# Designs tried in a protein design run: designed miniproteins, single chains, continued (4). Part 30

Each design is a single chain, and the fold is of that chain. pLDDT is the mean over its residues in the fold that is shown.

## One batch from the design tools (miniprotein)

Design m13025
Fold by ESMFold2-Fast:
Structure m13025 (fold): chain A 58 residues (1-58)
Amino acid sequence: DLEERLRTLREIQEQANKVAAEKGLEAGVKKAQELARQAGLHDAEVVVEDGKVLVQLP
């Protein structure tokens, strides 16, 4: 369960950072939030560190 959630978070981070590279950090953050919600990770937190989008469990 936890391992599957962590794998999903990594996939969301990868997709969000691709969007961030193409359209900017704000777009990447919005994409991460959208994907986390769609995956049922409503409690996941989206943060920016060193110009990268990170998605974390609370």
Scores: mean pLDDT 80

Design m13026
Fold by ESMFold2-Fast:
Structure m13026 (fold): chain A 55 residues (1-55)
Amino acid sequence: SLEEIEAEIKRVLAEMQALAATFDATDPAQMARLKAVSERLHDLLNEYDAAKAAA
């Protein structure tokens, strides 16, 4: 549902905020995690747009 997608977006944004607080661009593990979180957010935003268009 739209509400479930919104809840997931909020969780991913919270994870991005936590990562940003301790972020080190020279750490390849943190760069990989940032990429994974960004890709997940992008997918969720696409799902949100599709669900909103269907409603």
Scores: mean pLDDT 80

Design m13027
Fold by ESMFold2-Fast:
Structure m13027 (fold): chain A 98 residues (1-98)
Amino acid sequence: NVPVPDGLKEVFNFFDTDGDGNISIEELIHFLRTTEIDKNKDGVINNEEIEQLSKALNNAGFHLSVEDIVKFVKCLKSAPNGKISLEEFEKCYNTTVI
């Protein structure tokens, strides 16, 4: 068990546009469509799209590995009602295997 990287918390805050302390899979999908990462537009995030997301976030100044992004996406996909709080995300991140 390692603490969530600061860059990953910054990414969480980046997607938390409402400042309510929660993010949704819908917000992530919207970002992916807007940046043309979800080119298939099937609503499913595959490994190639995860790598492109990692590159896009690192280019934006977030210093994250592909493994960090995989955990982030898996946690959002498993979130109840498609929404996850920062605390729920940190718990999920520490228990998620890639």
Scores: mean pLDDT 67

Design m13028
Fold by ESMFold2-Fast:
Structure m13028 (fold): chain A 69 residues (1-69)
Amino acid sequence: GGVIEFPEAVLGAPGETVTITATNTSSGPPVTATITALALGPDGRMSTTTKTVTLAAGESADISVTVPA
């Protein structure tokens, strides 16, 4: 399998939890992915969470991050 890395930034209300889902839609071998979720609050404050997962064909993984106040 390959390695895929994608950062994702989301805007939300302070204290809101945002969940990002990654899915392997291929029919090939398992893929290792690093998912980085960035949450940006209204004052430009940022929270980040990183998760590395190995996804077989059709599998999904979730990562959650809370928007800073």
Scores: mean pLDDT 73

Design m13029
Fold by ESMFold2-Fast:
Order: sequence, then structure tokens, then C-alpha cells
Structure m13029 (fold): chain A 84 residues (1-84)
Amino acid sequence: TRRRIRRGVESESTETLEVDNVGPDGYVGVSRQGDENPVDHELEGVSVTSVRRDYTHELLDTPPEKPKGLQTVKTVVTARTVED
């Protein structure tokens, strides 16, 4: 049996994303997991196990609450280093 060292690193960031009105109310909520990542540029030398991207939005009931064109994107990147 080989000895493996798993190091879990989780980074969370929030981004402002411009989206169109989608769905019945014109709100957008998307969650992605295991996406093809541009994170390889920053995470060199590590083994990326999973990349999760979660789009969150607040419920727009009143017009002056929040802009529809701009949404908040929450990105969670989980990278693990494996050494034999």
C-alpha cells in the first residue's frame, strides 16, 4: 500500500457577474461542480480534485432592491495535493 498525503485547500471568492433575465421571474441561480477550470494557471504543482462554482442571487420582489443585470457569483475551489 502506498502512502498518500492529502492536503485539502478551499478558497472562496465572490464575483459580480452580468447575466440576463432567465427563468420565470428573471432570476438566475446556477451551481456547477467539476467544471473545466482556468485555475490551473494559479494552482500549478497541485492536483485539483474538484472545482465548484455557485451562482447566488437574492429574490427581487421590489424593483429598487437589486439590479437584474448584475449577479453575485460565489466560486469555491477545492484543490488537493497527492504525493506518493
Scores: mean pLDDT 37

Design m13030
Fold by ESMFold2-Fast:
Structure m13030 (fold): chain A 88 residues (1-88)
Amino acid sequence: SEVLEKLRELLEEARRLAREIARRDPAAQGSAVTALVGAQEALELAEKDLEKAARTLERTARVLAGDPRMAPVAEVFREAARLLREAK
């Protein structure tokens, strides 16, 4: 699926950004773990239920928005959620 491939690429980018932020600022490690767990959960759900995957991405983005350092990661999660919401 082209949608699932694009989702995987977006979430690999989100995980890369989260790891880089945590590498530079150890106080962001908890938020980075949230991003990594949310990405993995959404990828597993997306193979079976795109609506549940989109909700997981939206929930993860809201949690990450509570940490200003994770703003770019939260944006990628919002983009990924939009991708799934627009999928037919």
Scores: mean pLDDT 88

Design m13031
Fold by ESMFold2-Fast:
Structure m13031 (fold): chain A 58 residues (1-58)
Amino acid sequence: FENLLRALNADKDGDGTLTLAELRALGFDDAAEFDKDGDGTVTKQELVQTLTKKNPSS
């Protein structure tokens, strides 16, 4: 849960995307899993969806 908040806060670009470097800085060693397009960036939407699936309440 805290990692999601940190990831959203780490978007210093304010562009609605996070780079793989930003995700790794947050402790996501396997940041490539979030990057479905393989272009080195992850949208906040993609990040939220992926984290929700990995840590669902259900």
Scores: mean pLDDT 65

Design m13032
Fold by ESMFold2-Fast:
Structure m13032 (fold): chain A 57 residues (1-57)
Amino acid sequence: SLAEKVAFLREVLPDLSEEGRLFLAGRIPESKLAEVEEAAKIADREQRYAALGGLVA
């Protein structure tokens, strides 16, 4: 669900705004959440969000 995706994003991307989490949760399918978790481990903020942008369908 959207709420479950937002809760997941709050855990793995704590530096992201609530609006940003809602945006990503609405556009990233649940099947790609493992890829989101891996992207969240990227230390460079710009590269991290570029990788996350690639997961948006």
Scores: mean pLDDT 78

Design m13033
Fold by ESMFold2-Fast:
Structure m13033 (fold): chain A 70 residues (1-70)
Amino acid sequence: GTQFLIVQFKEGANIATVKAVVEKYGGHIGRQSGAQPNGYEVVVPAKASDKVTEELKKLDEVEYVYTPTF
């Protein structure tokens, strides 16, 4: 299955570092999401979701990561 994550970048952050981590796990960066210019929907394989989330949280470019609950 596939899991959606919402990733908020810090102001002025380079998205390329985040993109590299996401693509490493077979995911991709989707559309801009939310009210913030640097908020993005990220799509990853469900089995990789926890690992991607933890790696993204460690990046200086990332302000927060969460899994939407709908």
Scores: mean pLDDT 77

Design m13034
Fold by ESMFold2-Fast:
Structure m13034 (fold): chain A 72 residues (1-72)
Amino acid sequence: EPSVHEQLTKLINDYKAGKITAAQARARLDQLEGQLRAREASAPLPRSVRIKIDADLTLFRMYIWAQEKEEK
């Protein structure tokens, strides 16, 4: 498994700690998703792992969106 999960975990922690903005967090998510899609062409992940990563990415995008709606 590529270290996408580790990168995602760090990104979530950095965002929660206030080290990055919501816009920066979204940009990094887009980059991670792009890297994952590029990898699929050469080294497809098992279906269960792919579904979990896609779900984790979606849930974090929704979390960022919800947090942005609370910003004044």
Scores: mean pLDDT 74

Design m13035
Fold by ESMFold2-Fast:
Structure m13035 (fold): chain A 63 residues (1-63)
Amino acid sequence: SEEKVNQIKRLLESGNVEEAEKLVLSDPSLFKQLDEDYQQLYKKKIDEQGVQALVEAVNRVTS
């Protein structure tokens, strides 16, 4: 729905990437309804979180 697409846009703009990801995972069609710019923003934010998670994982095993 347009309301959920707009919610994802607001969550990405506010840096609430985890909540945006939950919405996309619950209904992947919402990602396809995003404008290309927001699709790129989503991918960038998820990649940034993935890098942070990797750094945290490395720090746990190298302590």
Scores: mean pLDDT 77

Design m13036
Fold by ESMFold2-Fast:
Structure m13036 (fold): chain A 82 residues (1-82)
Amino acid sequence: MKIEYTEEGQYIDMSSITDSDKLVMSKELADELGLTDGQKVTLAFDEENRLLGVYTGEVPKVDPITGKKVAGTKELTVEIVE
């Protein structure tokens, strides 16, 4: 399932995940996205290594919003911080 960004315009900082294989986020953001601490998620990237979306389950071959082909994925573990 694709995770939607909240109306508050919260962002996933790519620099926070590069070296740790963890996706660090606030409790409020995690609750709004339906994520729990220790949950595995998959980041989907296009052919230019640009982030398309965050998925908690099946990653589609094509992003339904942008129509861009998913060229790469990275599995991360959610880490909730206060």
Scores: mean pLDDT 65

Design m13037
Fold by ESMFold2-Fast:
Structure m13037 (fold): chain A 83 residues (1-83)
Amino acid sequence: MMEKLREELKKLHEEARRLAEEGVGFEEILERARRAAEERDVLAAVEVAGIVREMVELGYLTDEQVEAVAEEIRPLAEEVAAE
């Protein structure tokens, strides 16, 4: 369990760092959020939220960028809550 959890957290951390280093991290995450909402892919939305959290902790995203991503996945979260 601990090894699997560490590998999953490491993957999210590495993905966040890679996206930031490519200089398109925010735009890529925003596109992923929009796609997850359109496809109603809850797992993809959770992964986007995890990556956003890691990028915020690393200082790669502003509060405004975090809010923009949250707005994209909000419709999916509202649909799940309405079930």
Scores: mean pLDDT 70

Design m13038
Fold by ESMFold2-Fast:
Structure m13038 (fold): chain A 71 residues (1-71)
Amino acid sequence: GSALARTGLSEALRVAREDFEKGKEAVRNALAALERDGSASPEVLALLREAEKAKTQEELVALLERALGLL
């Protein structure tokens, strides 16, 4: 549900601000959990898939902040 998404994305954002590679791993873990749960919006899932492809820490953080803003 929305609570699972908010918790997972908030943790991924916290990690991403500290460490880019660990942040990308946290995004992969959050995406897998949300896809399994099946209640996340397609827009949130699309932003998380883009976050997995992020080339910079700033891009990763911006995509995660945008995804959280949709929750």
Scores: mean pLDDT 83

Design m13039
Fold by ESMFold2-Fast:
Structure m13039 (fold): chain A 66 residues (1-66)
Amino acid sequence: EQERLEAAMRAALEAGRSVLGQPVDDATRAVRKALQPQIDAGLIEGVEVESRDGLASAVTALVAAP
């Protein structure tokens, strides 16, 4: 389980980094699509995209406790 949570966290970080500077709607859709398997598996409980001037400035994913 711990290795799966660490993999989910790395996937969340990578997805977040890839969408920075994109329009927030596009960024949110892309991150959800990339992390949907981890969300469906219960490894990620939520994803928030922080925006500035309509562009994604930060992505936060809430990883489930083991």
Scores: mean pLDDT 77

Design m13040
Fold by ESMFold2-Fast:
Structure m13040 (fold): chain A 113 residues (1-113)
Amino acid sequence: MEFLERAIEESPPEVQPFVEELRRSLETALSEKSALSRTIGVELTLAVFRAISKRLPEESRKFINELIDAVERELLQPLIDALRAEIATEKDPAERALLRSELASLESRLARL
């Protein structure tokens, strides 16, 4: 998460705590054992921070939304690759269906970025 360290340094003082909390939340999500849990954790984190950003002043909101978009762009491909790897080894048809559904969701989001 090297670019998030730089983003904290470049962010306005009033949003630095927000960026630092986003970094910690993402590190927690990415530490999850399964690709599915990591994907859900990242998606939930980004959704929560996008919702909170709507309550910030205009310039801070713009900075945070651009940062979240950059984070999503950077993390989507690694998460897609990890989900594909888990699908290849998953023996439970129900679990495979869940993994494939999540993969399709991420691929759709990546195509929209």
Scores: mean pLDDT 81

Design m13041
Fold by ESMFold2-Fast:
Structure m13041 (fold): chain A 84 residues (1-84)
Amino acid sequence: SDKKIEEALKEIEKILSKYDPNNEELKEALKKLREAALNRDIEALKKYAEELSKLIQENKNIPEEEKEKIGELLREIQLALAEE
């Protein structure tokens, strides 16, 4: 569902902007993920979701609870795209 993908991407962007607004690497990773989702590129989406997940896990500014939430949102994006 496009709505689920857009809502999940918006929530991830909100969390990243709240805790690490000047991190250009996170912004670029999110842009790649958004582009893959818009292009319906399932393989690119998996790759960029894994890349973003690794950056989030290594990030010192994002609370653990929010990292877990981002992980859930990334899974929701992947599931929504796979159902199309």
Scores: mean pLDDT 83

Design m13042
Fold by ESMFold2-Fast:
Structure m13042 (fold): chain A 70 residues (1-70)
Amino acid sequence: AVAAAEAELLAYAEELAARSDDLDAVQKEVTRRARELAQRLGLSAEQWARLAKRAVDHATALIRERRARA
């Protein structure tokens, strides 16, 4: 299900954001993972783009919050 894939991708984004503050590297890796999930689940281009954006935005927010505390 799309919702289950989104939850898995968000958890992966959180893991990457916790280990790295390189926004470009994290964005690329999250987007790559989103494409893999979309291919496996047969998601449309629109569904894939939405998942990737949501996960990237989530990781970015976490990295920004950590940087603000540093």
Scores: mean pLDDT 80

Design m13043
Fold by ESMFold2-Fast:
Parts: C-alpha cells; structure tokens; sequence
Structure m13043 (fold): chain A 70 residues (1-70)
C-alpha cells in the first residue's frame, strides 16, 4: 500500500469515526479501542471539551500506524 493510499484511508476513517463518536455511537468507540488501542473514555472527554481536531488527529495517526504494521 502506498503512502498516499495510507494517508487517504486514515483520513477517511478518522472523519467517519469522528462523525459517529459525535453521534454517541458506542460501537465505533469500542472498535477504535480494540483495533487501534485508543482510550475510548479519553476520546469522549476530548469530544466533550470540543477538541474535535485532536480526536481526528489521534484516530488518523493510530489508523496510519496500524496500516503500516500490516
């Protein structure tokens, strides 16, 4: 997988995940925790603080890292 493909996939997943988390979708939060090792409760706290860019960046970086490990 090219670096450009990894970037595009990570960004798309981060946008979709952020939208679902903002909607209160616990399933997406659980998937992020188990698949990417992200702290679901920390992500919820950041969302409550309105730190959407930070949530997006964390999901994007974790997704990129996972794609590079496969």
Amino acid sequence: MSEEEIEAKAERRAREALAQLKAGNDVVGLVMEHELGLDREELRRLLEEGRYDEVFARIKEATRRRLLEE
Scores: mean pLDDT 77

Design m13044
Fold by ESMFold2-Fast:
Structure m13044 (fold): chain A 77 residues (1-77)
Amino acid sequence: EKKKKLIEELKKQRERLEKRTEELLKKGTPEDRAMAKVYEESREELEKAIEEGELPSSVASRMAGRILRSIGDALDA
């Protein structure tokens, strides 16, 4: 049950990354495209964490939590 809450938070951060990426791609400048690629790479790490969050492992849960915080910090910067 606690794992479900963690996965929900990871999904929310993935949606935030998708929105930011779409905004950057709409502007279409080289700098915006470079930043969009960084966000896409972060989203791939987040999706992997969501998949691993399904595993019955404390290590997977801790890893997902760390990725979530790192992505959150980047989005809030």
Scores: mean pLDDT 65

Design m13045
Fold by ESMFold2-Fast:
Structure m13045 (fold): chain A 87 residues (1-87)
Amino acid sequence: SAAEEEAEAALDALEREWLRMYLDAVDNRASPAELEAIAARMEALAAETKAFLRRVLDEETYARYAARLDRGLASLRAALEAYARQR
């Protein structure tokens, strides 16, 4: 559906932005405080994307996409924590 195509585009854009933010943090050797700020921004973007998805998708389809987004965010949090320990 057109709504699912919009949802896929929104998730793809979010995932690309998250990857860019993560790579920038690594390249600039972000401090713990900067990593906290980056994590907060990633969460804010996720919340905004969820609000968009809830508006355009039916309940069942939203649940599936929200679960995928939540897994992606959890994975990014784990990657930031791993980076913080290795640096």
Scores: mean pLDDT 88

Design m13046
Fold by ESMFold2-Fast:
Structure m13046 (fold): chain A 73 residues (1-73)
Amino acid sequence: MDDALAQLQRYVAEAMRYASPEVRALLQKAVGAAQRGDFQTAIEHLQQALALSTNPETKQHLQQAIQVVQQAQ
């Protein structure tokens, strides 16, 4: 659990480097949900952030973040 959360935080931090303010807000909500053990809500926010993202590096890191959270369930 803690390792998956640490991996999520790393991928989210990388995604935030080129993210819009709207995407950053969704990523903060996703991390908050995961910290509470609400992985379904975390995945939903990560998917919304991915849909709003245009930068290829941000999209790649968000896809990795989603995979980590899905595997942590």
Scores: mean pLDDT 82

Design m13047
Fold by ESMFold2-Fast:
Structure m13047 (fold): chain A 89 residues (1-89)
Amino acid sequence: KVRELLEELRRALEEAVEAARAGDLERARAALEEAARLGKEAVELGSEEERYEVAALLLEAAAEVLEVLGEHEAAARARALAEEARARA
């Protein structure tokens, strides 16, 4: 089940980034919210290593979306947190 959640998470994150690049802010927001929900479920069910992988993927995608939306400070924070998660994965 965790593997399926990770696959769904990756798809939701890809959609969020693509929507943000297209300027479809509502679609980007909806996809990012779905990704956050999937990430939370994967973290609750996964191993410690899988939890850090989920966090890194979610935060990396969030940084991309926030950067496109002009939220540069939030994007920088998300990117820093993603690097910390990657180091622990």
Scores: mean pLDDT 79

Design m13048
Fold by ESMFold2-Fast:
Structure m13048 (fold): chain A 84 residues (1-84)
Amino acid sequence: SKVEEIKELAQKGVEYARQGDVEKAVEYFDKAAELGTDETKGGFDQAKDAVVKGYEDPDNRDSYLSFAEGSAQNGVKQAEKELS
């Protein structure tokens, strides 16, 4: 289903973010957002912003990564609500 595809893409985005691969994390969150609605996209846009900020601010990287993971989870929950 579309929701299952969004979940898989979001999970890969988080995995790449944890590896410090900002480009791939952003790519996978963009793919997840593209399959969803405007409400679903909000969570993934926040996740992308947090990953980029974490890369630019190493002292706060873990905090930004945690926020990105939470934002991606919110995107998935919104997709489940809107698309299933």
Scores: mean pLDDT 83

Design m13049
Fold by ESMFold2-Fast:
Structure m13049 (fold): chain A 90 residues (1-90)
Amino acid sequence: RWAELLEEAIAAGDEELAAASATLLSAQGVRKSGSPLPARILAQELRRRGAEAAAEAAEKVADLASKGDWAGIDELERQAEATARRLLEE
């Protein structure tokens, strides 16, 4: 679901929606694995594709996960959900 939204946002050039989607996708990955690795892999793939804002968002989640800052990840996820909801209202 978030992966599909991320692909659509990248194709549309919607950097804000792409960053929000990348945050939610990477947060889901690190929660399932208990590791920053899924978020780092996503960030590297997004940079390879030129999706810089989305790559930076995923790297931020990876950084928080590597520090064990789950409260920080919770807040980023909450903010990203609010952003995606706002942008998709129209």
Scores: mean pLDDT 84

Design m13050
Fold by ESMFold2-Fast:
Structure m13050 (fold): chain A 64 residues (1-64)
Amino acid sequence: SDEEIAEEVARELTEVYPEVSFETAFAAAKELLKNPDLTAEELAEKFGLSYEVAKLLKLLVDSK
């Protein structure tokens, strides 16, 4: 399910970037799964993430 994918992505993202909260990573992953056309810049702005974090998030979602 999208929720299970988002949880897995959030766990992987927060292992690389422990400064990012699980809740923020999970919400961002769920939003990206609903709107796959979102850019890394849009994700960074919407969720208060750095561009580097948003790029990794997009790559992790795309790998599922």
Scores: mean pLDDT 86

Design m13051
Fold by ESMFold2-Fast:
Structure m13051 (fold): chain A 87 residues (1-87)
Amino acid sequence: SIKTVAEQLHKEYISLNALGVWIGYNKNSPTVKKYAEALKKELDKLKVPARLESIKQKEKEDAVYVTFLTPQGFVTKKFTIDELKNP
């Protein structure tokens, strides 16, 4: 669920921040891919026809950026931990 994803992002914030610095936009990271796929699954439940393209957490931001490829092109969604806690 989105609440579970928010809890995992909160618990692993330091690790995801470190991965964001180390891997940049590398979508092949198991941790980054796991959270991106969880977020895509939640969006799929809302009938968003999207394919996961990338996920990034910036070194100095309390946010995860998830980019999806849609029929209309690339769409980037910013998820803050606070927004993930508020449905």
Scores: mean pLDDT 53

Design m13052
Fold by ESMFold2-Fast:
Structure m13052 (fold): chain A 83 residues (1-83)
Amino acid sequence: DVVDAARRQVARWLIKQMRELDKKGLMSKKGRELLRQAEEALAAGDVDRAIELLSQANKESKEPLDDDAIWRKYQEAMAKSSQ
């Protein structure tokens, strides 16, 4: 499923972005815990749970990612999956 593949790619991208925010000290303890849970959910193949947890982790950041940046990554992932 192109949509599921795109969601999985966006989840991996969000994890990378959240890890960079954590390195800069911009993540709360709750945000770090949610990020860890999201990584575990994605590793288990539960993409829906991973996205839910990443959305919560993003809200716990002092500099959360905007919807435009996330949407742009969905567009890129869908284009790559469609070929």
Scores: mean pLDDT 79

Design m13053
Fold by ESMFold2-Fast:
Structure m13053 (fold): chain A 94 residues (1-94)
Amino acid sequence: SPLPQELRDKIMSLLKLKTPEEVVEKAKEIYEWAKKNYPEHVRIAVDGIAALATLYAQLGRTEIAKALIDFVEKEYGKDISDTAKVNINIAKSL
């Protein structure tokens, strides 16, 4: 099923932030909110955050991209999806 609009909107709101610290803080808030309200969508939400890391890297915002990658790897470690791993590798290559 598609990601809930409310959760999608929260993830997309990360693109409005300008510093690595603000982005990581907001990503943590979204992750905790998602665990409480949409536990079945948490993995897809993390995949979305990893995709945003790739977008930030493409925009030349490498410090933000790195901070999001570090957050995803710390929170999910070995359980990171193949989709998230691909996005992380693309972001690291940029």
Scores: mean pLDDT 77

Design m13054
Fold by ESMFold2-Fast:
Structure m13054 (fold): chain A 92 residues (1-92)
Amino acid sequence: SDAERIAFARGQIRSAEEQIEFLEKHKSEFSEKDQKKLEENIAELRKVVERIRERLERGETPTHEEMRELVLAEASLSVQEIHYIIQKKALE
């Protein structure tokens, strides 16, 4: 239903923003190469989040394609978060 898709979209946006905040807080701990990739992935996720937020502000339901783009952009950051955790464990 539209209500379920809107609720899911709002939850995903919140999760994405929390993930961005976590990774930006730890950005200086990444290698220079990984920092650049992180900045690019964060910029792309922010762009997708902004587009979906604007649609929600208009009272519109996000499309299936927009939700798929959001999930894929979040997945890219999740890979970097997992890599960060592994790197930190290796330094212990």
Scores: mean pLDDT 84

Design m13055
Fold by ESMFold2-Fast:
Structure m13055 (fold): chain A 71 residues (1-71)
Amino acid sequence: MAKKQAEILVAGAEMNIELAERYLAAGNREKARFYLRAARQLIELAEKAGADPEKVKELRERVEELEKALE
């Protein structure tokens, strides 16, 4: 059960990162920041639920690069 929950949380994090990328490309920095915050929370929950460490690392790196673009 926990592994299935981790997979759903990972998918949620990926979707929020994609939304952040799209809003950043559109110049909507506030919505991009909102979706990056949501992605960070989902990544944290996914890690606690036993998500694949390589996938967690990949998602964190994607969030960090987008956050740098928002500075």
Scores: mean pLDDT 85

Design m13056
Fold by ESMFold2-Fast:
Structure m13056 (fold): chain A 82 residues (1-82)
Amino acid sequence: MEEIWYEAEVALQLMGGVIAEKAGDYETAAEWYEKAADTVLKAPNPDPQLAADLYRKASEAYEKAGNTEKAERLRQKADEVA
């Protein structure tokens, strides 16, 4: 039951990220991708590779937003969970 809620939450967070990215709001897109990665790691069956991919996506979005410090932090976090 809770596993289904995590999957739905990740899907909604990913959609939020895609919508924000298409709107050119890269900082908001990065926040959504980071939340999705955090949710994946907190799931009953965590997927570290998916979480790492999502942290990298968030890092790229922060770079596009000009936030190099957050981008570097999330890239490091992706390397730690992969």
Scores: mean pLDDT 81

Design m13057
Fold by ESMFold2-Fast:
Structure m13057 (fold): chain A 81 residues (1-81)
Amino acid sequence: SEEEFLKELDEILRRAEDAARRGDRAGLQDARKRAIELFKKAPENLKVILYAIGALLRIIGLELDLELRERKREEERRLLE
């Protein structure tokens, strides 16, 4: 159902946010994979589809943020030697 779809998507988002807070890239990648698989089952209702797209973009944004933070730390480490 649409309600079950949204509940699963919210769980994935919550896990993605928790993973991002912990700096867990593998957890974020797992959340993204789960969101994509769930999106394949998305109902035709436009609101649910738009919400699902928004959720996926948020997860991608969290992954990119972690990548940027890790690149900055590596750059700083090289410069401080």
Scores: mean pLDDT 80

Design m13058
Fold by ESMFold2-Fast:
Structure m13058 (fold): chain A 94 residues (1-94)
Amino acid sequence: MKERAERLLKEILSLPTEEDKRNVADLLVGIARVDEKNGDFKGAAYLYLVAGRVYKELGDTERAKEMYQRALELAKKSGDEEIAKEAQTLLDEL
């Protein structure tokens, strides 16, 4: 996992409530959708991957799976081998 994504994940998981963590994950998904519509597939893939990891930590396996699948598709589309491999690994661990 890229250092930037790991740091962002740790900051989110340090928030005081599960509701705060979910709200930030939902915000990241919203930003990722905007990035995707604007053609920033690499940026969107990164944000979907981080959001998916937060949902998994909250026990929301279904949303985590959806986020990882979207991250994988967009990472492949943008040629980001690193994010694609991470997304595939996280899907295989669900």
Scores: mean pLDDT 84

Design m13059
Fold by ESMFold2-Fast:
Structure m13059 (fold): chain A 103 residues (1-103)
Amino acid sequence: ETGTATVEGEGMPKGSIALAVVGPTPDGRGGSIAGAALPNQEGTGHGDHGAVGRVKATEDKATATVTNIPKGYYATLVAAPPGSRIVDGRVEGGKVLATAKAT
């Protein structure tokens, strides 16, 4: 069983990549990256279990729509500043901008 979540957030640090992260917690910890966008760009990605993230970013704001999220999971919008570490499709740290539980 899967759902959809839309998240919008503000306060991106300069030069950050906007990431849509799908995971069991509302802080993006343990989640996989399902989509990404550079500042002033739009990007689409695929995460674990077929989650599809569409991310649109400006320099200070981002919006993500994520589909095929497992029931009980969250879509979290994370700003990853330059030099942020990505390990096995997961981001270590970053600034959480917004989160929504799949419905």
Scores: mean pLDDT 77

Design m13060
Fold by ESMFold2-Fast:
Structure m13060 (fold): chain A 55 residues (1-55)
Amino acid sequence: AEEERRRELARRFGEIVADHAGLTPEQRKQLAEWLGEHPEATAAEVRARVDELKA
C-alpha cells in the first residue's frame, strides 16, 4: 500500500519534471518505463535520468 503510493507519486513527479524539461513523447515513455522499474527513485535521481534522456 505505502510502496504503491510511492510509485504513484514518483510517476506523477516524473510527469511534471518531463513537462518542465520539454521532453519529447519518446523520452517521456522511456522515463515512465524507468520509473516503473525504480519506484524507490529520489527526486534527484529522476532529474538525473531526465538529463540523461535529453542528451
Scores: mean pLDDT 73

